Designed miniproteins, single chains, continued (2). Designs and how they scored, part 98

Each design is a single chain, and the fold is of that chain. pLDDT is the mean over its residues in the fold that is shown.

## One batch from the design tools (miniprotein)

Design m7382
Fold by ESMFold2-Fast:
Structure m7382 (fold): chain A 110 residues (1-110)
Amino acid sequence: MPPVVTPDDVVEYEVFYVDDLSDFGFAKRAPEKTVTVHISFGENTPPEAKEIVAEGGKRLAALGRAGKPAGVWNEEVAEMARRLAEVTGGGTGEKLREVAELAEEAAKEN
């Protein structure tokens, strides 16, 4: 299949999860029905894109630690994906917009 995000020469970056395993029995990580995005960065990736993912990942981790529901998590994923689409452009930007739309729809359901 053709690569969506130029994966051949990039570092794959996964949407953050929370690190709190001490809250055993509670959903203190990515809630059920969250949208997960795998993002790969290459040499041609704008520095702004890496910063957007780092900032978004920190916000997602904070939401998980606070036990926020899937809807809030998915809204944050949608915002991050939309911002990434704006700085990336092209076909990759279009795919990121699709991810944002999926996350927005998932947020409406939760």
Scores: mean pLDDT 58

Design m7383
Fold by ESMFold2-Fast:
Structure m7383 (fold): chain A 81 residues (1-81)
Amino acid sequence: ETVSVKIDLKDGKVTTSGLREPLDFTEQAKRIVEAWKAGDGATIVEVMQEIARRIAEVNSLPSYDFSFYLDGEAAEVELER
């Protein structure tokens, strides 16, 4: 089943689905929003990778496939279980 973390680029609102354990991404969302305002796509990718790694670690996934999506509205991390 797919795990998803979506961050609204306008207000930094975090929406999660498919998480078995609750995780707080408030700090990561702030970093993504600030990087987006600065036009720093490299930092956005780094923070999205951090989110994916944190999900994998807390959910004890020995391997995972993840995808990153970035548009004008949101940054999203999807992880296959």
Scores: mean pLDDT 77

Design m7384
Fold by ESMFold2-Fast:
Structure m7384 (fold): chain A 115 residues (1-115)
Amino acid sequence: SEVLLIMEKMIEIQREAGEEVIRAVEEGDIDKALAIMERMASRLFQLKQMAISVASKKEQQVIEKGFEEVMATIVEIARALRASTDQQKAVDIARKGFQKAIDILEKTKEKVKKT
């Protein structure tokens, strides 16, 4: 249950940061968007470490894999945003990328519930 509470906080952070990143991209401020993502990644890493500290070995494996997939998605979003020359494409990258990251965390949480 403590693991699930931490994972819910991770999902909330992803949703809030995602909205802030989308706003920054809509304003044309890619540097601000990337800075928000860096702060989010640091907060998620801290919460992941807390979840691992209270998780069973089976839960730890699920959390680690889910976290790796989330971080890979965040890196992909950041790379795509830096490469984008079209504001509308940048907004779509942010929206789709953050939804994918949230879906990964929610799926990881459901796998933890079944463990």
Scores: mean pLDDT 90

Design m7385
Fold by ESMFold2-Fast:
Structure m7385 (fold): chain A 119 residues (1-119)
Amino acid sequence: SLSQEELEKLKRASKRISELLGLDPEKLFERAKQLYLDLLEGRYEPLVKASRGALSEEEIRSFQSASVDVRVVVSVVLAAQELLGRRLPIPSIEVLESQPSFDEAVELVLELIEEWLKE
């Protein structure tokens, strides 16, 4: 089971990213939660598949050992990619870990997605 912090962060990131992308926030949250659980349990294949060729199994394994904030953000972005059927920018661990707070990490992801959608 997930902690209250993990669930609240998954819900907050899913809400903000779904608002930007025009996705159902409940569907995004449920899929992101499942990918987060897969990541924690070492089931990398669903996340590799969700990355649409952007991430290797080795890179997914690196995310498993990262902070809660990084794991939450990556799980939500990968779930959003699956629901949209297209690639989105996936921030590096170093970039996400350098952010002053979880909310600022989510804001960075929103800015990267907005810029990515112009391409």
Scores: mean pLDDT 88

Design m7386
Fold by ESMFold2-Fast:
Structure m7386 (fold): chain A 80 residues (1-80)
Amino acid sequence: SEVEELFKTIEEGSAEEKEEALKKLLASSDPAVRAEAARLAGEVSVSTDIIPLLKALLSDPDPAVVAAAQEALSLFTTTD
């Protein structure tokens, strides 16, 4: 599946492929995909370009997506 391939790209791909995969997954119509991508964005070394996308997800109608975005944003702001 496209989603499975994009998540695999985050683990195995180049820096460029990882960033592209994350941006695509964060824009997915599936809330489960958006939630997992938001969680991974906090764990993967990605550019600050992800921060505006995560902030947009704080307004998501799915509570799991909102929770994942909050966790990811905390990792960007509280890591020493």
Scores: mean pLDDT 76

Design m7387
Fold by ESMFold2-Fast:
Structure m7387 (fold): chain A 68 residues (1-68)
Amino acid sequence: MPSVLELVEELLARETDPALRARLAVVAHEIRQGASPAAVAAGLRTIADDPAASPEARARAREIVERV
Protein backbone atom coordinates (compact mmCIF):
# COMPACT_ATOMS: atom_id res chain seq x y z
CA MET A 1 0.00 0.00 0.00
CA PRO A 2 1.43 3.44 -0.86
CA SER A 3 2.35 5.68 2.07
CA VAL A 4 0.77 9.11 2.63
CA LEU A 5 4.07 10.64 1.42
CA GLU A 6 4.01 8.51 -1.77
CA LEU A 7 0.40 9.59 -2.49
CA VAL A 8 1.25 13.29 -1.99
CA GLU A 9 4.38 12.98 -4.20
CA GLU A 10 2.35 11.22 -6.94
CA LEU A 11 -0.28 14.00 -6.84
CA LEU A 12 2.54 16.61 -7.00
CA ALA A 13 4.08 14.84 -10.04
CA ARG A 14 0.76 15.00 -11.95
CA GLU A 15 -0.13 18.60 -11.00
CA THR A 16 0.55 21.36 -13.57
CA ASP A 17 -0.54 24.44 -11.55
CA PRO A 18 2.62 26.02 -9.99
CA ALA A 19 0.79 27.37 -6.92
CA LEU A 20 -0.79 23.98 -6.09
CA ARG A 21 2.55 22.23 -6.76
CA ALA A 22 4.21 24.56 -4.21
CA ARG A 23 1.52 23.75 -1.61
CA LEU A 24 1.85 19.98 -2.24
CA ALA A 25 5.66 20.29 -1.93
CA VAL A 26 5.20 21.94 1.51
CA VAL A 27 2.97 19.04 2.65
CA ALA A 28 5.50 16.47 1.37
CA HIS A 29 8.30 18.35 3.18
CA GLU A 30 6.28 18.38 6.44
CA ILE A 31 5.70 14.60 6.19
CA ARG A 32 9.45 14.02 5.61
CA GLN A 33 10.22 16.19 8.69
CA GLY A 34 7.92 14.05 10.86
CA ALA A 35 5.05 16.52 11.27
CA SER A 36 2.06 15.33 13.33
CA PRO A 37 -0.86 13.63 11.55
CA ALA A 38 -3.03 16.65 12.51
CA ALA A 39 -0.63 19.09 10.79
CA VAL A 40 -0.42 16.90 7.66
CA ALA A 41 -4.23 16.58 7.55
CA ALA A 42 -4.61 20.38 7.92
CA GLY A 43 -2.28 21.01 4.95
CA LEU A 44 -4.06 18.46 2.74
CA ARG A 45 -7.48 19.83 3.77
CA THR A 46 -6.39 23.28 2.53
CA ILE A 47 -5.75 21.69 -0.89
CA ALA A 48 -8.99 19.62 -0.82
CA ASP A 49 -10.97 22.83 -0.15
CA ASP A 50 -9.17 24.92 -2.84
CA PRO A 51 -11.64 25.86 -5.64
CA ALA A 52 -8.67 26.65 -7.95
CA ALA A 53 -7.51 23.01 -7.73
CA SER A 54 -8.83 20.48 -10.25
CA PRO A 55 -11.73 18.23 -9.10
CA GLU A 56 -9.36 15.23 -9.32
CA ALA A 57 -6.70 16.90 -7.15
CA ARG A 58 -9.33 17.89 -4.55
CA ALA A 59 -10.79 14.34 -4.49
CA ARG A 60 -7.33 12.77 -4.06
CA ALA A 61 -6.35 15.23 -1.31
CA ARG A 62 -9.62 14.41 0.50
CA GLU A 63 -8.90 10.66 0.25
CA ILE A 64 -5.37 11.15 1.58
CA VAL A 65 -6.71 13.21 4.55
CA GLU A 66 -8.94 10.25 5.51
CA ARG A 67 -5.86 7.96 5.50
CA VAL A 68 -3.80 10.24 7.79
Scores: mean pLDDT 80

Design m7388
Fold by ESMFold2-Fast:
Structure m7388 (fold): chain A 84 residues (1-84)
Amino acid sequence: MEEALRVEEAAIKVLSTDPAKRQQVLSHIAAGGAALAAGDTDSALRHAGEAIDLLAQAAVEGGVDPSLAERARKVALEELRRAL
């Protein structure tokens, strides 16, 4: 739990200073939400996965240990798959 919060905080800080990366994340979130609303769970999972990958990269840029960011990414993808 604490590890995930540290990864999220670092990612948000980086995205606040990188408009291009922020737009990529938001684009995937919007596309995933639209796919989910249309009943296309495969496309929703794909877009959410891309957003999670970008967030993990941003966290590393924000000073999070790469191994911690990778672990948080894998956990987030597994939780997302179980939720859908």
Scores: mean pLDDT 80

Design m7389
Fold by ESMFold2-Fast:
Parts: C-alpha cells; structure tokens; sequence
Structure m7389 (fold): chain A 66 residues (1-66)
C-alpha cells in the first residue's frame, strides 16, 4: 500500500538522520545522504508525492530534535 511504502521510506530517512547525527556529519553531508536515498526511491518507481512527504517529515523530525 502507499501507506506502507511511505512508512518504509520515512523509516530509512530517519535512520540516515540518526546515524548522521551520531557520526557528527555536517549538514551538507546529511543533505547529500537524504537526497541520495530520495533519488533511489524515485528511481525505483515510488511516487514523487510520497518521497517528498517522507523527506519533509524526516526534516521536521530533525528540527524538533534541535
């Protein structure tokens, strides 16, 4: 389902955020990793609206942690 697809992408993006923060990565490094994961999802045929929503929600979660 689209909900399951969205949640899977969101979980992967949130893991990238968590790992990046633990590793002390820069914002540029984190952004590159998030963009790579988003591009992979698009290349796999995931709808753009789901990828965009997951990326925005991961960014919002990051802001709430700062």
Amino acid sequence: SSEEQYQEILDRLNKIVDDSLKNGDSRDELNKQLQKEARKALDEGVPDELVSRALQDAADKLQKRL
Scores: mean pLDDT 83

Design m7390
Fold by ESMFold2-Fast:
Structure m7390 (fold): chain A 64 residues (1-64)
Amino acid sequence: SVEEELEKRIEEIEEEYKKRKEEIEERLKDKPEMEKTKELFRLIAEETEKVLEAIREAKEKLKE
């Protein structure tokens, strides 16, 4: 179903961005806190956009 596809896609996005956030934490551990915060907020914005895109695509499928 479209709902199951959406749930799976959101789960995949969440898992991918969890790993990317962990990589940022490790790579920027010696950087000022503000630089790390800026990079993490950028990832959060990207994750949000990906989730919104998945929802939009699911809505289009529901119209069929």
Scores: mean pLDDT 82

Design m7391
Fold by ESMFold2-Fast:
Order: sequence, then C-alpha cells, then structure tokens
Structure m7391 (fold): chain A 87 residues (1-87)
Amino acid sequence: SRREELLERARRLIEELEKRLSEAQREEVRAEVAAFEAANADAPPRYLPLEEVEEALDYLEENIDSFNEDELAAAVKTLRAFVLTAE
C-alpha cells in the first residue's frame, strides 16, 4: 500500500540521517524517542495525511546534504514518531 511504501522510505531515511549525526546527537535522539514511546504507549494511533508525509520525505531526501546537526536530529525524531504512530 502507499502507507507501507512511505513507512519503508521513512525507515531507510532514518538510517541514513542517523549516520550523519554526532554521537551526542544520536544519544539525545534515542532518549527523546524512548520518552515519546513511553508517553504514547496507550495513546490511539495518530495519522498524518499521506500527502504531507510524502512531501516531507521528498524534501528531506532532496535536502539531506544541506542539513545541520539540529535539523538532522529533528528529522530523525519526526520520522521515528511517524513510524511508531503509523504501524
């Protein structure tokens, strides 16, 4: 499905983005994602419009080489939240 395609794209992009983070940023992202998972364990799934997700993925894929560390960390957090809530 379109959703499964976007989830797979998000997972691949997360892996690429994490390789570009410093060790300190990777640890910060892991801590924040774990906190998000714990806070939302019993929450109903939250869905972003697929069109907005696709546009965000296209933008990130096109501009990855232009991102600073804070932008890379923010992108990873956003994509990991999407994967968690869309499964």
Scores: mean pLDDT 73

Design m7392
Fold by ESMFold2-Fast:
Structure m7392 (fold): chain A 70 residues (1-70)
Amino acid sequence: SLEKEKEEAIEHAKLQFKFIKEVSKSEEEFEKLYKIYLEQLTEAMKERGVPEEVIKEVEKEMKKIAEEIK
């Protein structure tokens, strides 16, 4: 289901953002790396045929999570 796919994407993003924060040498590097990850993820979701509305919701939640981890 799209709801389950959204939840799984968000959970994986949380782990990836925490990892990116740990390997980043600065807040600027964190911003750069998480944005690259987010762009690649949204492109992959689009290629898999996930509706644009769902992709936008995932992007919004991931930006919020990145801001909280930062």
Scores: mean pLDDT 80

Design m7393
Fold by ESMFold2-Fast:
Parts: sequence; C-alpha cells; structure tokens
Structure m7393 (fold): chain A 100 residues (1-100)
Amino acid sequence: SLDELLEEFGRRFKEILLEAGIPEEEAERATELLIKGLRTVLDDAFARNLSPEELRALVLALVERFVRDLARKHNIPEEKAEEILRRARELAAEFAERVA
C-alpha cells in the first residue's frame, strides 16, 4: 500500500539524516514534513494521471529541494550535504518506481 511505502521511505530517510549527524528530534521532524510533502505531490500526480516518468521527476525534485533546504538550515558541510543528497536521490528513485 502507499502508506506502507511512505512508512518505509520515512524510516530510511531518517536513517540517512541520523548517519549524517542530524539530531534524532530534527531528523524525525524533517522526515514527517517530507512525508507530508510527498503525500501531497502524489495525490496531485494521481489526480492528473501523470506518467511514471513524470511522477519520478516530481518526487526527485521535491526530495532534492527538501535536502538542500535542510542542509542550509543546519549548516551541514558541503561534502556531507552532497552525501545526503546522493543517498536521498537513490531512495527517492526507488520509492517512485514502487509507487508507479
């Protein structure tokens, strides 16, 4: 189900943030916000009957923007921010393929 896929995405995204040194409370808050954003984007994508490729592009764009904003807010060093972005992009791509 979509809810199970979102829960799995959330768990893995939170792990990425924790491994990057983001505190537990902030990692949880950020993950909850991203999941809410993903749910909104997916609802819109399904309503518009977007292709799997278009849905993937939207999911990746949302996750990339979210990670860049998060890195800026927490003054994450560029090297660590790039690592988070790479891992988050990979997770987002896997998620989009399973949702489509």
Scores: mean pLDDT 86

Design m7394
Fold by ESMFold2-Fast:
Structure m7394 (fold): chain A 74 residues (1-74)
Amino acid sequence: VSEEELEADVYLALGEIYFAIGNIDYQRGNKEGAIEAYKKAIELYQKALSLGVRTEEAQKNIEDAKKKIEEIKK
């Protein structure tokens, strides 16, 4: 495992944690907190994407988080 692969895995894992926080906040009625958590997840997934590792997974996760934000902002 390369340093870049390890770093990408860490960013993806942190992004998943923030995505989960966003889901919890939304379920609890905290729309503002949910949006901020999903934005943080997107930032982390974008960092993983920039490393050129697991790019398809990172791109899908970014799009999923963006869709969640769009749904909440209706």
Scores: mean pLDDT 85

Design m7395
Fold by ESMFold2-Fast:
Structure m7395 (fold): chain A 101 residues (1-101)
Amino acid sequence: GSARELRDRLLAEMPEELKQLLEEYRAATSREEREAIKNKLRGLVLEGNRHAGAALLDIELEEVRAGEGTPEDLRETAILLRLGGDERLAELALEEAERFS
């Protein structure tokens, strides 16, 4: 399957703890609150949590589409995904960064 199929599967099979974190992100009313939640996801990505990687990438893609994020944010996330051991999601993050560049 493609890297997008992998992402979609990981998002569909999201653990409850990560679902709660995503709900907190969506309920956040400030940039500081959103960044704190993204930093928690970044920590989980570095620990090799693939579901956290898919969640973080999905959030950052939404931000870029809304004009609230940049392609460079996706490239930084690709580095974290590689460090966490998920080369497939890292490749997807770079492909999406190129689409918005």
Scores: mean pLDDT 86

Design m7396
Fold by ESMFold2-Fast:
Structure m7396 (fold): chain A 87 residues (1-87)
Amino acid sequence: SMQEIALQAALQDPDLKPVVREVLQAYQNDPSLKSFEPFHPDHIQEAATFLRAMALQKPELKEALLKLSVDIDVIDGILAIKRAVGF
């Protein structure tokens, strides 16, 4: 799928921040995370809500996802990937 292609391309980027890589690997390992409602890229506050919602659904990822929610550059990186797959 286009989402899988974009995810693999992002994971091969040597400049990708480690925390973003961790969250993207979680996406590829758990298809249920891919079912979360897409965010509009201009709504950074909704991205933080999405990350918190993912942390509640997947307690194993809670620590990593909550750390991600305080880094705006990392949130923007995730939103850029979502845009690439048809946001």
Scores: mean pLDDT 53

Design m7397
Fold by ESMFold2-Fast:
Structure m7397 (fold): chain A 66 residues (1-66)
Amino acid sequence: TQAALERAVAEARRLSARPDVESVEVDVQPDGSVVLTVRRRDGTEEVTTYGPDGRLLSREVRPAPP
């Protein structure tokens, strides 16, 4: 959990400094994984999941609706 949280928070700080980023959310899951959700001003949403050890498990980009 700590390693995952540290990685997610570092990425969140980097992304929140960008002018195209609207919001960033960090959610700690019951299994110790951490989900980072980034919403961009163009409507795209990027969801990144880190395992408890900080390993990248998945990254999905959801495009803006037409």
Scores: mean pLDDT 79

Design m7398
Fold by ESMFold2-Fast:
Structure m7398 (fold): chain A 55 residues (1-55)
Amino acid sequence: DLEKALKKMRELLSSPPEERVKAGREYGVGPNTSEEERELIDKLLEEAEELEKKR
């Protein structure tokens, strides 16, 4: 479910980077997550990590 995945990703983007990496590994591969959704989640987590590095 893309909408649920995006909602979780928005919450993760507000979390500290260590929690985001941990949660991304747990929530990136949900039971109903398609391959395209997994790629989107991974890309969003990568962007979040890059933003955190530049802060």
Scores: mean pLDDT 59

Design m7399
Fold by ESMFold2-Fast:
Structure m7399 (fold): chain A 86 residues (1-86)
Amino acid sequence: SKHDIELKLIGLILRVIGEIFEAREQGDEKTEKGLQEALNILMNALKTLDLQSALSKLRDLKKKTKDEKTIRILERIIKELESLLK
């Protein structure tokens, strides 16, 4: 249902926010910046419920990312979001 998708998106957003704060505390600027961009995409997805657009933007972000740690986190986010479309 719409509520189930919204709740799962909120859960994903909260996890990403936690990971941004962790990266900031560790001085990992590359991960912080990459995850902040992912957060902006997810926040827009929560407003629009356009998960397909969000997936396209996250996949593009992953292609432009060179930091392996950030790539692994983005891949997890992408897989979680893909599961909401099935």
Scores: mean pLDDT 87

Design m7400
Fold by ESMFold2-Fast:
Parts: sequence; structure tokens; C-alpha cells
Structure m7400 (fold): chain A 77 residues (1-77)
Amino acid sequence: MEGLELALEGVKLALQGKFEEARELAEKARELGEEEAAEIALEAVEKMKKGDITGAIGAALRLIGDILDEQIKQEKL
């Protein structure tokens, strides 16, 4: 969960134009084993750099879906 939360915070920072902080959080998420979530956060950075705000929001929604799926699985047990 911590790694997924860091990746989500990274996406939020990317949407705010704070690209260096976003990359730092994505790297920390990857170090915690959340490589796919880290790649989504980095994708949001690249989309925002290109002015593709819709694409960046799409990445954020995909990551939120992954977090919700994990929460549901934990509550089912």
C-alpha cells in the first residue's frame, strides 16, 4: 500500500507541474516493489510535459483503480 500511495502522490505532483518531486516519489514507489505504479506516475510526468492533461488524468485514474482493487481484496479476507 505505501508504494501505491507514493505513486499516487507522485501523479498529483506531476499534475501540479512539480516534476522533480513526482519523479522522486515514483522512484521510492519502485524501491518498494511497485514498479507498475511507479511507471504510471512517470507516464503522468511525461504527459504533463507534453501538455496532455487528459492523458495524465487517465494515468491517475488507472492508478486509483489499482489501489481500490487492492483495498477490496484486503477487506474480502
Scores: mean pLDDT 78

Design m7401
Fold by ESMFold2-Fast:
Structure m7401 (fold): chain A 99 residues (1-99)
Amino acid sequence: KEKQEETNRLVGLVLRIIGDALEVALLTRKGAPQEEIDRRIQSAAETAREVGGEEYAKKVEELMREIAKTTDPEKLDEILSEIGKLVTEIIREANEKLK
């Protein structure tokens, strides 16, 4: 039951990272100010740090900065896929620690 509460919290953090990634993509396409984009990237990196520490924070920040630099829809899809893989790895690691 406590494991379920922790899992729900982790899922919430993961969904927040996905939401921030989609927001970065949307803001970039709309030509939003770089400061607003950077704020979203930093928010996602901080959330990733809470879940998996500095390594995940670094990977999330790097992937989101690539989203902010790409105008190619195919590359954007690839980066979003990489975020999805990272999210899956975080969930797997958390489940292993809960055993």
Scores: mean pLDDT 75

Design m7402
Fold by ESMFold2-Fast:
Structure m7402 (fold): chain A 87 residues (1-87)
Amino acid sequence: SETQKLVDELRKVVEELAKKYNIPEELLKEMLEVLDEASKFEDPDKAGAYIYTKIMDLMDKYNIPQEIKDEFVKRFSEVGKKIKEEE
């Protein structure tokens, strides 16, 4: 499904950025749980909105620096754009 493709690509981004920025293991675990929940959505737009909202809230809770949040937002937007425009 398109939702599964979106979740799989976002999972790769989350894992890459977690390694790059040494994201706390507990935060990474909670982010991956959000992705697992979103994978059950039938609508990829609703799944994307859910992921964005929940992950941004988690990053705020863990006091993640703005520069890292900006990188996550940029990478998530690139994934969403690619999935929407996929032929």
Scores: mean pLDDT 83

Design m7403
Fold by ESMFold2-Fast:
Structure m7403 (fold): chain A 95 residues (1-95)
Amino acid sequence: SMLDEKLREAEEEIDKLLSKIKDPKLKKEVEELMRRGREVGRQLAELGLEEFGVDVLETFVDLVKKAVDTKDGGSLGQAQDLLLQTESFVQQLRK
């Protein structure tokens, strides 16, 4: 699916980002965010919200990339908040 293709692209970009991270705590945080991003992306695809899922995933990857490239904790926090909001949205739709 389109979301599966975007998830593969995001995984490749994330692997590149993870290779730049020397701080094990930051690396763990990014790995956890990626696992959550993949899961919420999968759930959005199952709900038929592939276009929305792509937009969210692209924004999420950009925020993580900014956090890694600039060492900006604010961008990492924004990525976490985006995932929390999206996970909450998916949870509400599955009720």
Scores: mean pLDDT 76

Design m7404
Fold by ESMFold2-Fast:
Structure m7404 (fold): chain A 83 residues (1-83)
Amino acid sequence: DDKRAEGIEYLRKGVEAEKEKDYEKAIEYYEKAREKFLEAKDYGGVSVVYEKLAEIYKKMGDEEKAKYYKELAKKYKELAKKL
């Protein structure tokens, strides 16, 4: 699925931005990856993106957003198992 491949590419770009400590750019790429994985109905991919967003917000000191995205990652991981 082209949309899944696009999601993987955006996820990879987000990881590179995170290594550069450009957290704003990493979040932008992770959000684009989420959109592509949702279009592909790849809920496992969506879960991975939410895990990455939780890690970024924790590094930025935003514990509330980190917790929020961690719970979303759990929900989408469970959804992926049911489908």
Scores: mean pLDDT 87

Design m7405
Fold by ESMFold2-Fast:
Formats: structure tokens, sequence, C-alpha cells
Structure m7405 (fold): chain A 70 residues (1-70)
């Protein structure tokens, strides 16, 4: 479970990292966004959520970030 949550966090974290770099943010800011996604996915599963819950949360978060940065 935790390893699967980390993988989901890394997938969406990489999307967020690329989004931040696209919008002119620093590598450090982009890396923080990536790490935040991984931490969020792990926290959801550690608190009794499913990997599917983590994926939905991160997908919704990515959409919100994209709208906010545009």
Amino acid sequence: MLEEARKVGEEYGEKLRELYLEHGYSEEAAEKAREGAVNAAVAIVENGGTVEDAKKFLEDGYKAAKERLD
C-alpha cells in the first residue's frame, strides 16, 4: 500500500514539477511541489484512505494548480 501510494505521489508530483517549471518557477519550487504530492499520497493511505483516494486527491489538486497558475 505505502509503496503504491508513493508511486502515485511520484506520478502526480512529476506532473506538478513540470507544470511549475512551465510557469517559470525555480527548480527548488518545482521539487517542493513534487515532494508535497508524494507526502500527500502517503499521508492519505497512512490515515486509512485507499491508493485510489490518493490518486483522486492528487488529480483534483493538479487540476486546481493548473487553473491557479493559468
Scores: mean pLDDT 83

Design m7406
Fold by ESMFold2-Fast:
Structure m7406 (fold): chain A 96 residues (1-96)
Amino acid sequence: SIREQTRQQAVLTVLMAGLEFTVDLYEKGGVTRDDLLAEIDQLTDAVKRAVDLGAPRHVIDMVIGKLEELKARLEKLGDSAGAKKLQDMINYLKQA
């Protein structure tokens, strides 16, 4: 439904803002790598749920674009584990 699509768009917007904030803090040394990886794991579960509940395709495409941006930032910092987790999420979303 349009109502459910709008709700899942709002959920994904908030979740992506949270991840971007955590990556910004990680780049500044404000959070640990374990904190970053835990946030990515929590986000992965929530994003999969939002997709299953009917997030619209254009919102999924926007999320993929932001995840690709954040993955590139983590790769530049030398964080292969976080980058891999983001790539796994991107691969899942491309199949949705």
Scores: mean pLDDT 85

Design m7407
Fold by ESMFold2-Fast:
Structure m7407 (fold): chain A 88 residues (1-88)
Amino acid sequence: MSTLTLRNKGVTLPDGTKVELEIKITSDVSEEELEDALHHGRPVDVDSVEARLTYEDGTEAVGKAEGGLLHDAISEATRKAVDELLAR
């Protein structure tokens, strides 16, 4: 089992809000295979993806995908986190 963490400190939400995004990907494949799949669009199954959004005031929202293909799981987790953050 491998965990890959991606961070982006300059994400702008559809409403113009600036947030920090952290994505944690957990899979049974190696970190190298996860990085290759991200860069080359290879299908790879993941165990989970957690997306954390942090607003400038310290408000956090978390979305999680319970498996699926890497890109689909990232999209699902990120969308859930955005929806939670914007509901606050």
Scores: mean pLDDT 78

Design m7408
Fold by ESMFold2-Fast:
Structure m7408 (fold): chain A 91 residues (1-91)
Amino acid sequence: SAMEEQERRLLLAQVRLIAAEGGVLVAERMVNPELARETLEAAIRLAEDTIADLDALIAQSTDPALIAQLQKLRERAREVRERARRLLEEV
């Protein structure tokens, strides 16, 4: 059903976002600069993929409550991307 597909897509976006957040946290504590760089680059890609998926879901949605939820996840993904980008410049 359309509701089941929406729930699945939201779950996948949330899982990807959690993975990106975890990558940033792990990279901040890494002592090896090469591994930190690779981890931050992976976190940026996960965050960018999440933003793209959420943008597509927002464009397809007509439910204001769902759009608001998607926008909150999108802002969270943007914050992860910006944090990872800042850390990457320091490595």
Scores: mean pLDDT 88

Design m7409
Fold by ESMFold2-Fast:
Structure m7409 (fold): chain A 100 residues (1-100)
Amino acid sequence: SEEIIKVLELAKKLIDQGKLTEARNLILSVIEVLKKINTPEAKKAIDLLNQAIDYLKQGKVDEARKLIDEAIKIASNIKVTDEQRKELERLLKVAEEKLK
């Protein structure tokens, strides 16, 4: 999913700006979309992103980025519905506003 990749790339940019709470909230929203997909790839991405959130809570930003990058690689194999795509496009706009 191109849209999942784009949202996670913006989460990394929020981390780079020190906006860790905003990055965590964005990642949590992506996890909610992934929960509705219910594939092995989506479940693996959820696990990686939950671990990334835990590292962000600890201020371990490099470890969190590494897990987000692994989730991005998996996201290329995840197919989304039109409804899921619209939600991801909404999350992209929210993330872009937070990056200002």
Scores: mean pLDDT 88

Design m7410
Fold by ESMFold2-Fast:
Structure m7410 (fold): chain A 85 residues (1-85)
Amino acid sequence: SDMDLLKDLLRRYARTVMSPEEYERLLRRLDEARTPQELADVMREVIDVARERANQGDGTAGQLAGILQRLLEGFALEENLTLPP
């Protein structure tokens, strides 16, 4: 499913920007996410972490944040989700 594909991508990308403890919490939340809204919420948290790393000078994290934001926007349009500000 599209949700399973996005979860796999998020697992791979998040490990590059998250601490081990943050990543373990993310894995649990991804396994528990059952709705498109829940997945979108998890994606936003990973994007926020990646943007924070980019602000600290990590250009790779900045590129990742852009990729994930694009994926989130497409997913939200497809699922008719309202993204929080």
Scores: mean pLDDT 82

Design m7411
Fold by ESMFold2-Fast:
Structure m7411 (fold): chain A 98 residues (1-98)
Amino acid sequence: SEEKKLIEELIESLERIKEEAEKILESDDLEEQLEHLEKIFEILREQQKRFGVASPEEKIEESLKKFKEEATIEDLKKLAKEILEQSEEGLKLLKEKL
C-alpha cells in the first residue's frame, strides 16, 4: 500500500528527529546542541520535499540562524523537550494507523 509506505517513512523520520532531540537534552555544550538542531532542520527539509507538510524553506533557514545567534543551552533544551513530546505523540498516532 502506498499509504502504508508513506506512514513507515514518516515514522522513520520522526524517530530520527526524536533521537536528535534526545541528544540536545543530554548535552551541556551549546555548539553540540546546535549541531543536533541543524540535523533536525535537515530532516524537516527532507519531509518538506517528500511530503509538502513543512514550513517554507526560507522560514526554516531564518529560524535556524536565529537559534544559532541568540539561543542559550536552556533555550535549546526547552525546544528539544517540545520537539520530543510532539515527535512521541506523532509516532503514537502514526503507529496506530499501521
Scores: mean pLDDT 79

Design m7412
Fold by ESMFold2-Fast:
Structure m7412 (fold): chain A 82 residues (1-82)
Amino acid sequence: ELEKILEEISKLVLEGKFDEAYKLLESNKELLELSEKLVEHYLKTHKRNNNLPLSEEEKKILQILAASYLYVLKKEGEPIPE
């Protein structure tokens, strides 16, 4: 089921349908929460050299990419980095 969601997210991203991809991500609370945590960790360790806050669209894209990466690691049985 998670793999099917990930495949559909990937298709929507390739079609430029980021809002639909994000909506699909929101349908799975575990992936949504993991994506939010990963984005927060990334932003803390790799701060953007930009004084403007991230747009809502940029946040959505980062969460979609983060969820995809975390899902791959979890499926392969690799430990998720803390």
Scores: mean pLDDT 68

Design m7413
Fold by ESMFold2-Fast:
Structure m7413 (fold): chain A 88 residues (1-88)
Amino acid sequence: MIKFPEEIAEDQVKLLEAELLAARSPTERVAAYMLLIAIQQDVELFGPEYAKKQIEKALKYLKENFGVEVKVEIDPEDSIEEIEAKLG
């Protein structure tokens, strides 16, 4: 399959949303949602390589401020289907 960089970045953002919002308090969900919006805007402005860096920053922010750890490795080359396989 051929994926454009924007489509790959969208897959990463969608996976991050599922991971970060699935079982959170309302406050933590709002914080995660705001970070996802910022990442989506960065993808549109700066492209998918920048988006990957922002995903890393978002995960660090959630760990440091909310004690939340996401254990799934997110790669710009991964599809949603590949990540679902990694999630088990």
Scores: mean pLDDT 54

Design m7414
Fold by ESMFold2-Fast:
Structure m7414 (fold): chain A 80 residues (1-80)
Amino acid sequence: MEAIKKGLELAKEAAEEPVESPEEAVEKGVELYKKMVEAGVDPEIALALAIGTAFVVVLEKFSLEVAREVAEEIERRLEE
């Protein structure tokens, strides 16, 4: 429970940061995942929260199509 709470707090802070490009959103998503794992969040939960946070931020600023592409790229980079 404590690790999930830390992950949600990190996700909220990341969602409040401005994103200027889809590429920046991918990089910030990967960094958010790393910060969550370092804070003791389970890797599967960290991946879901990082992808979800990036998806919502990109959806609001760009489009659903771009948000899906960003989510897929984050997942690809973290699974390779």
Scores: mean pLDDT 80

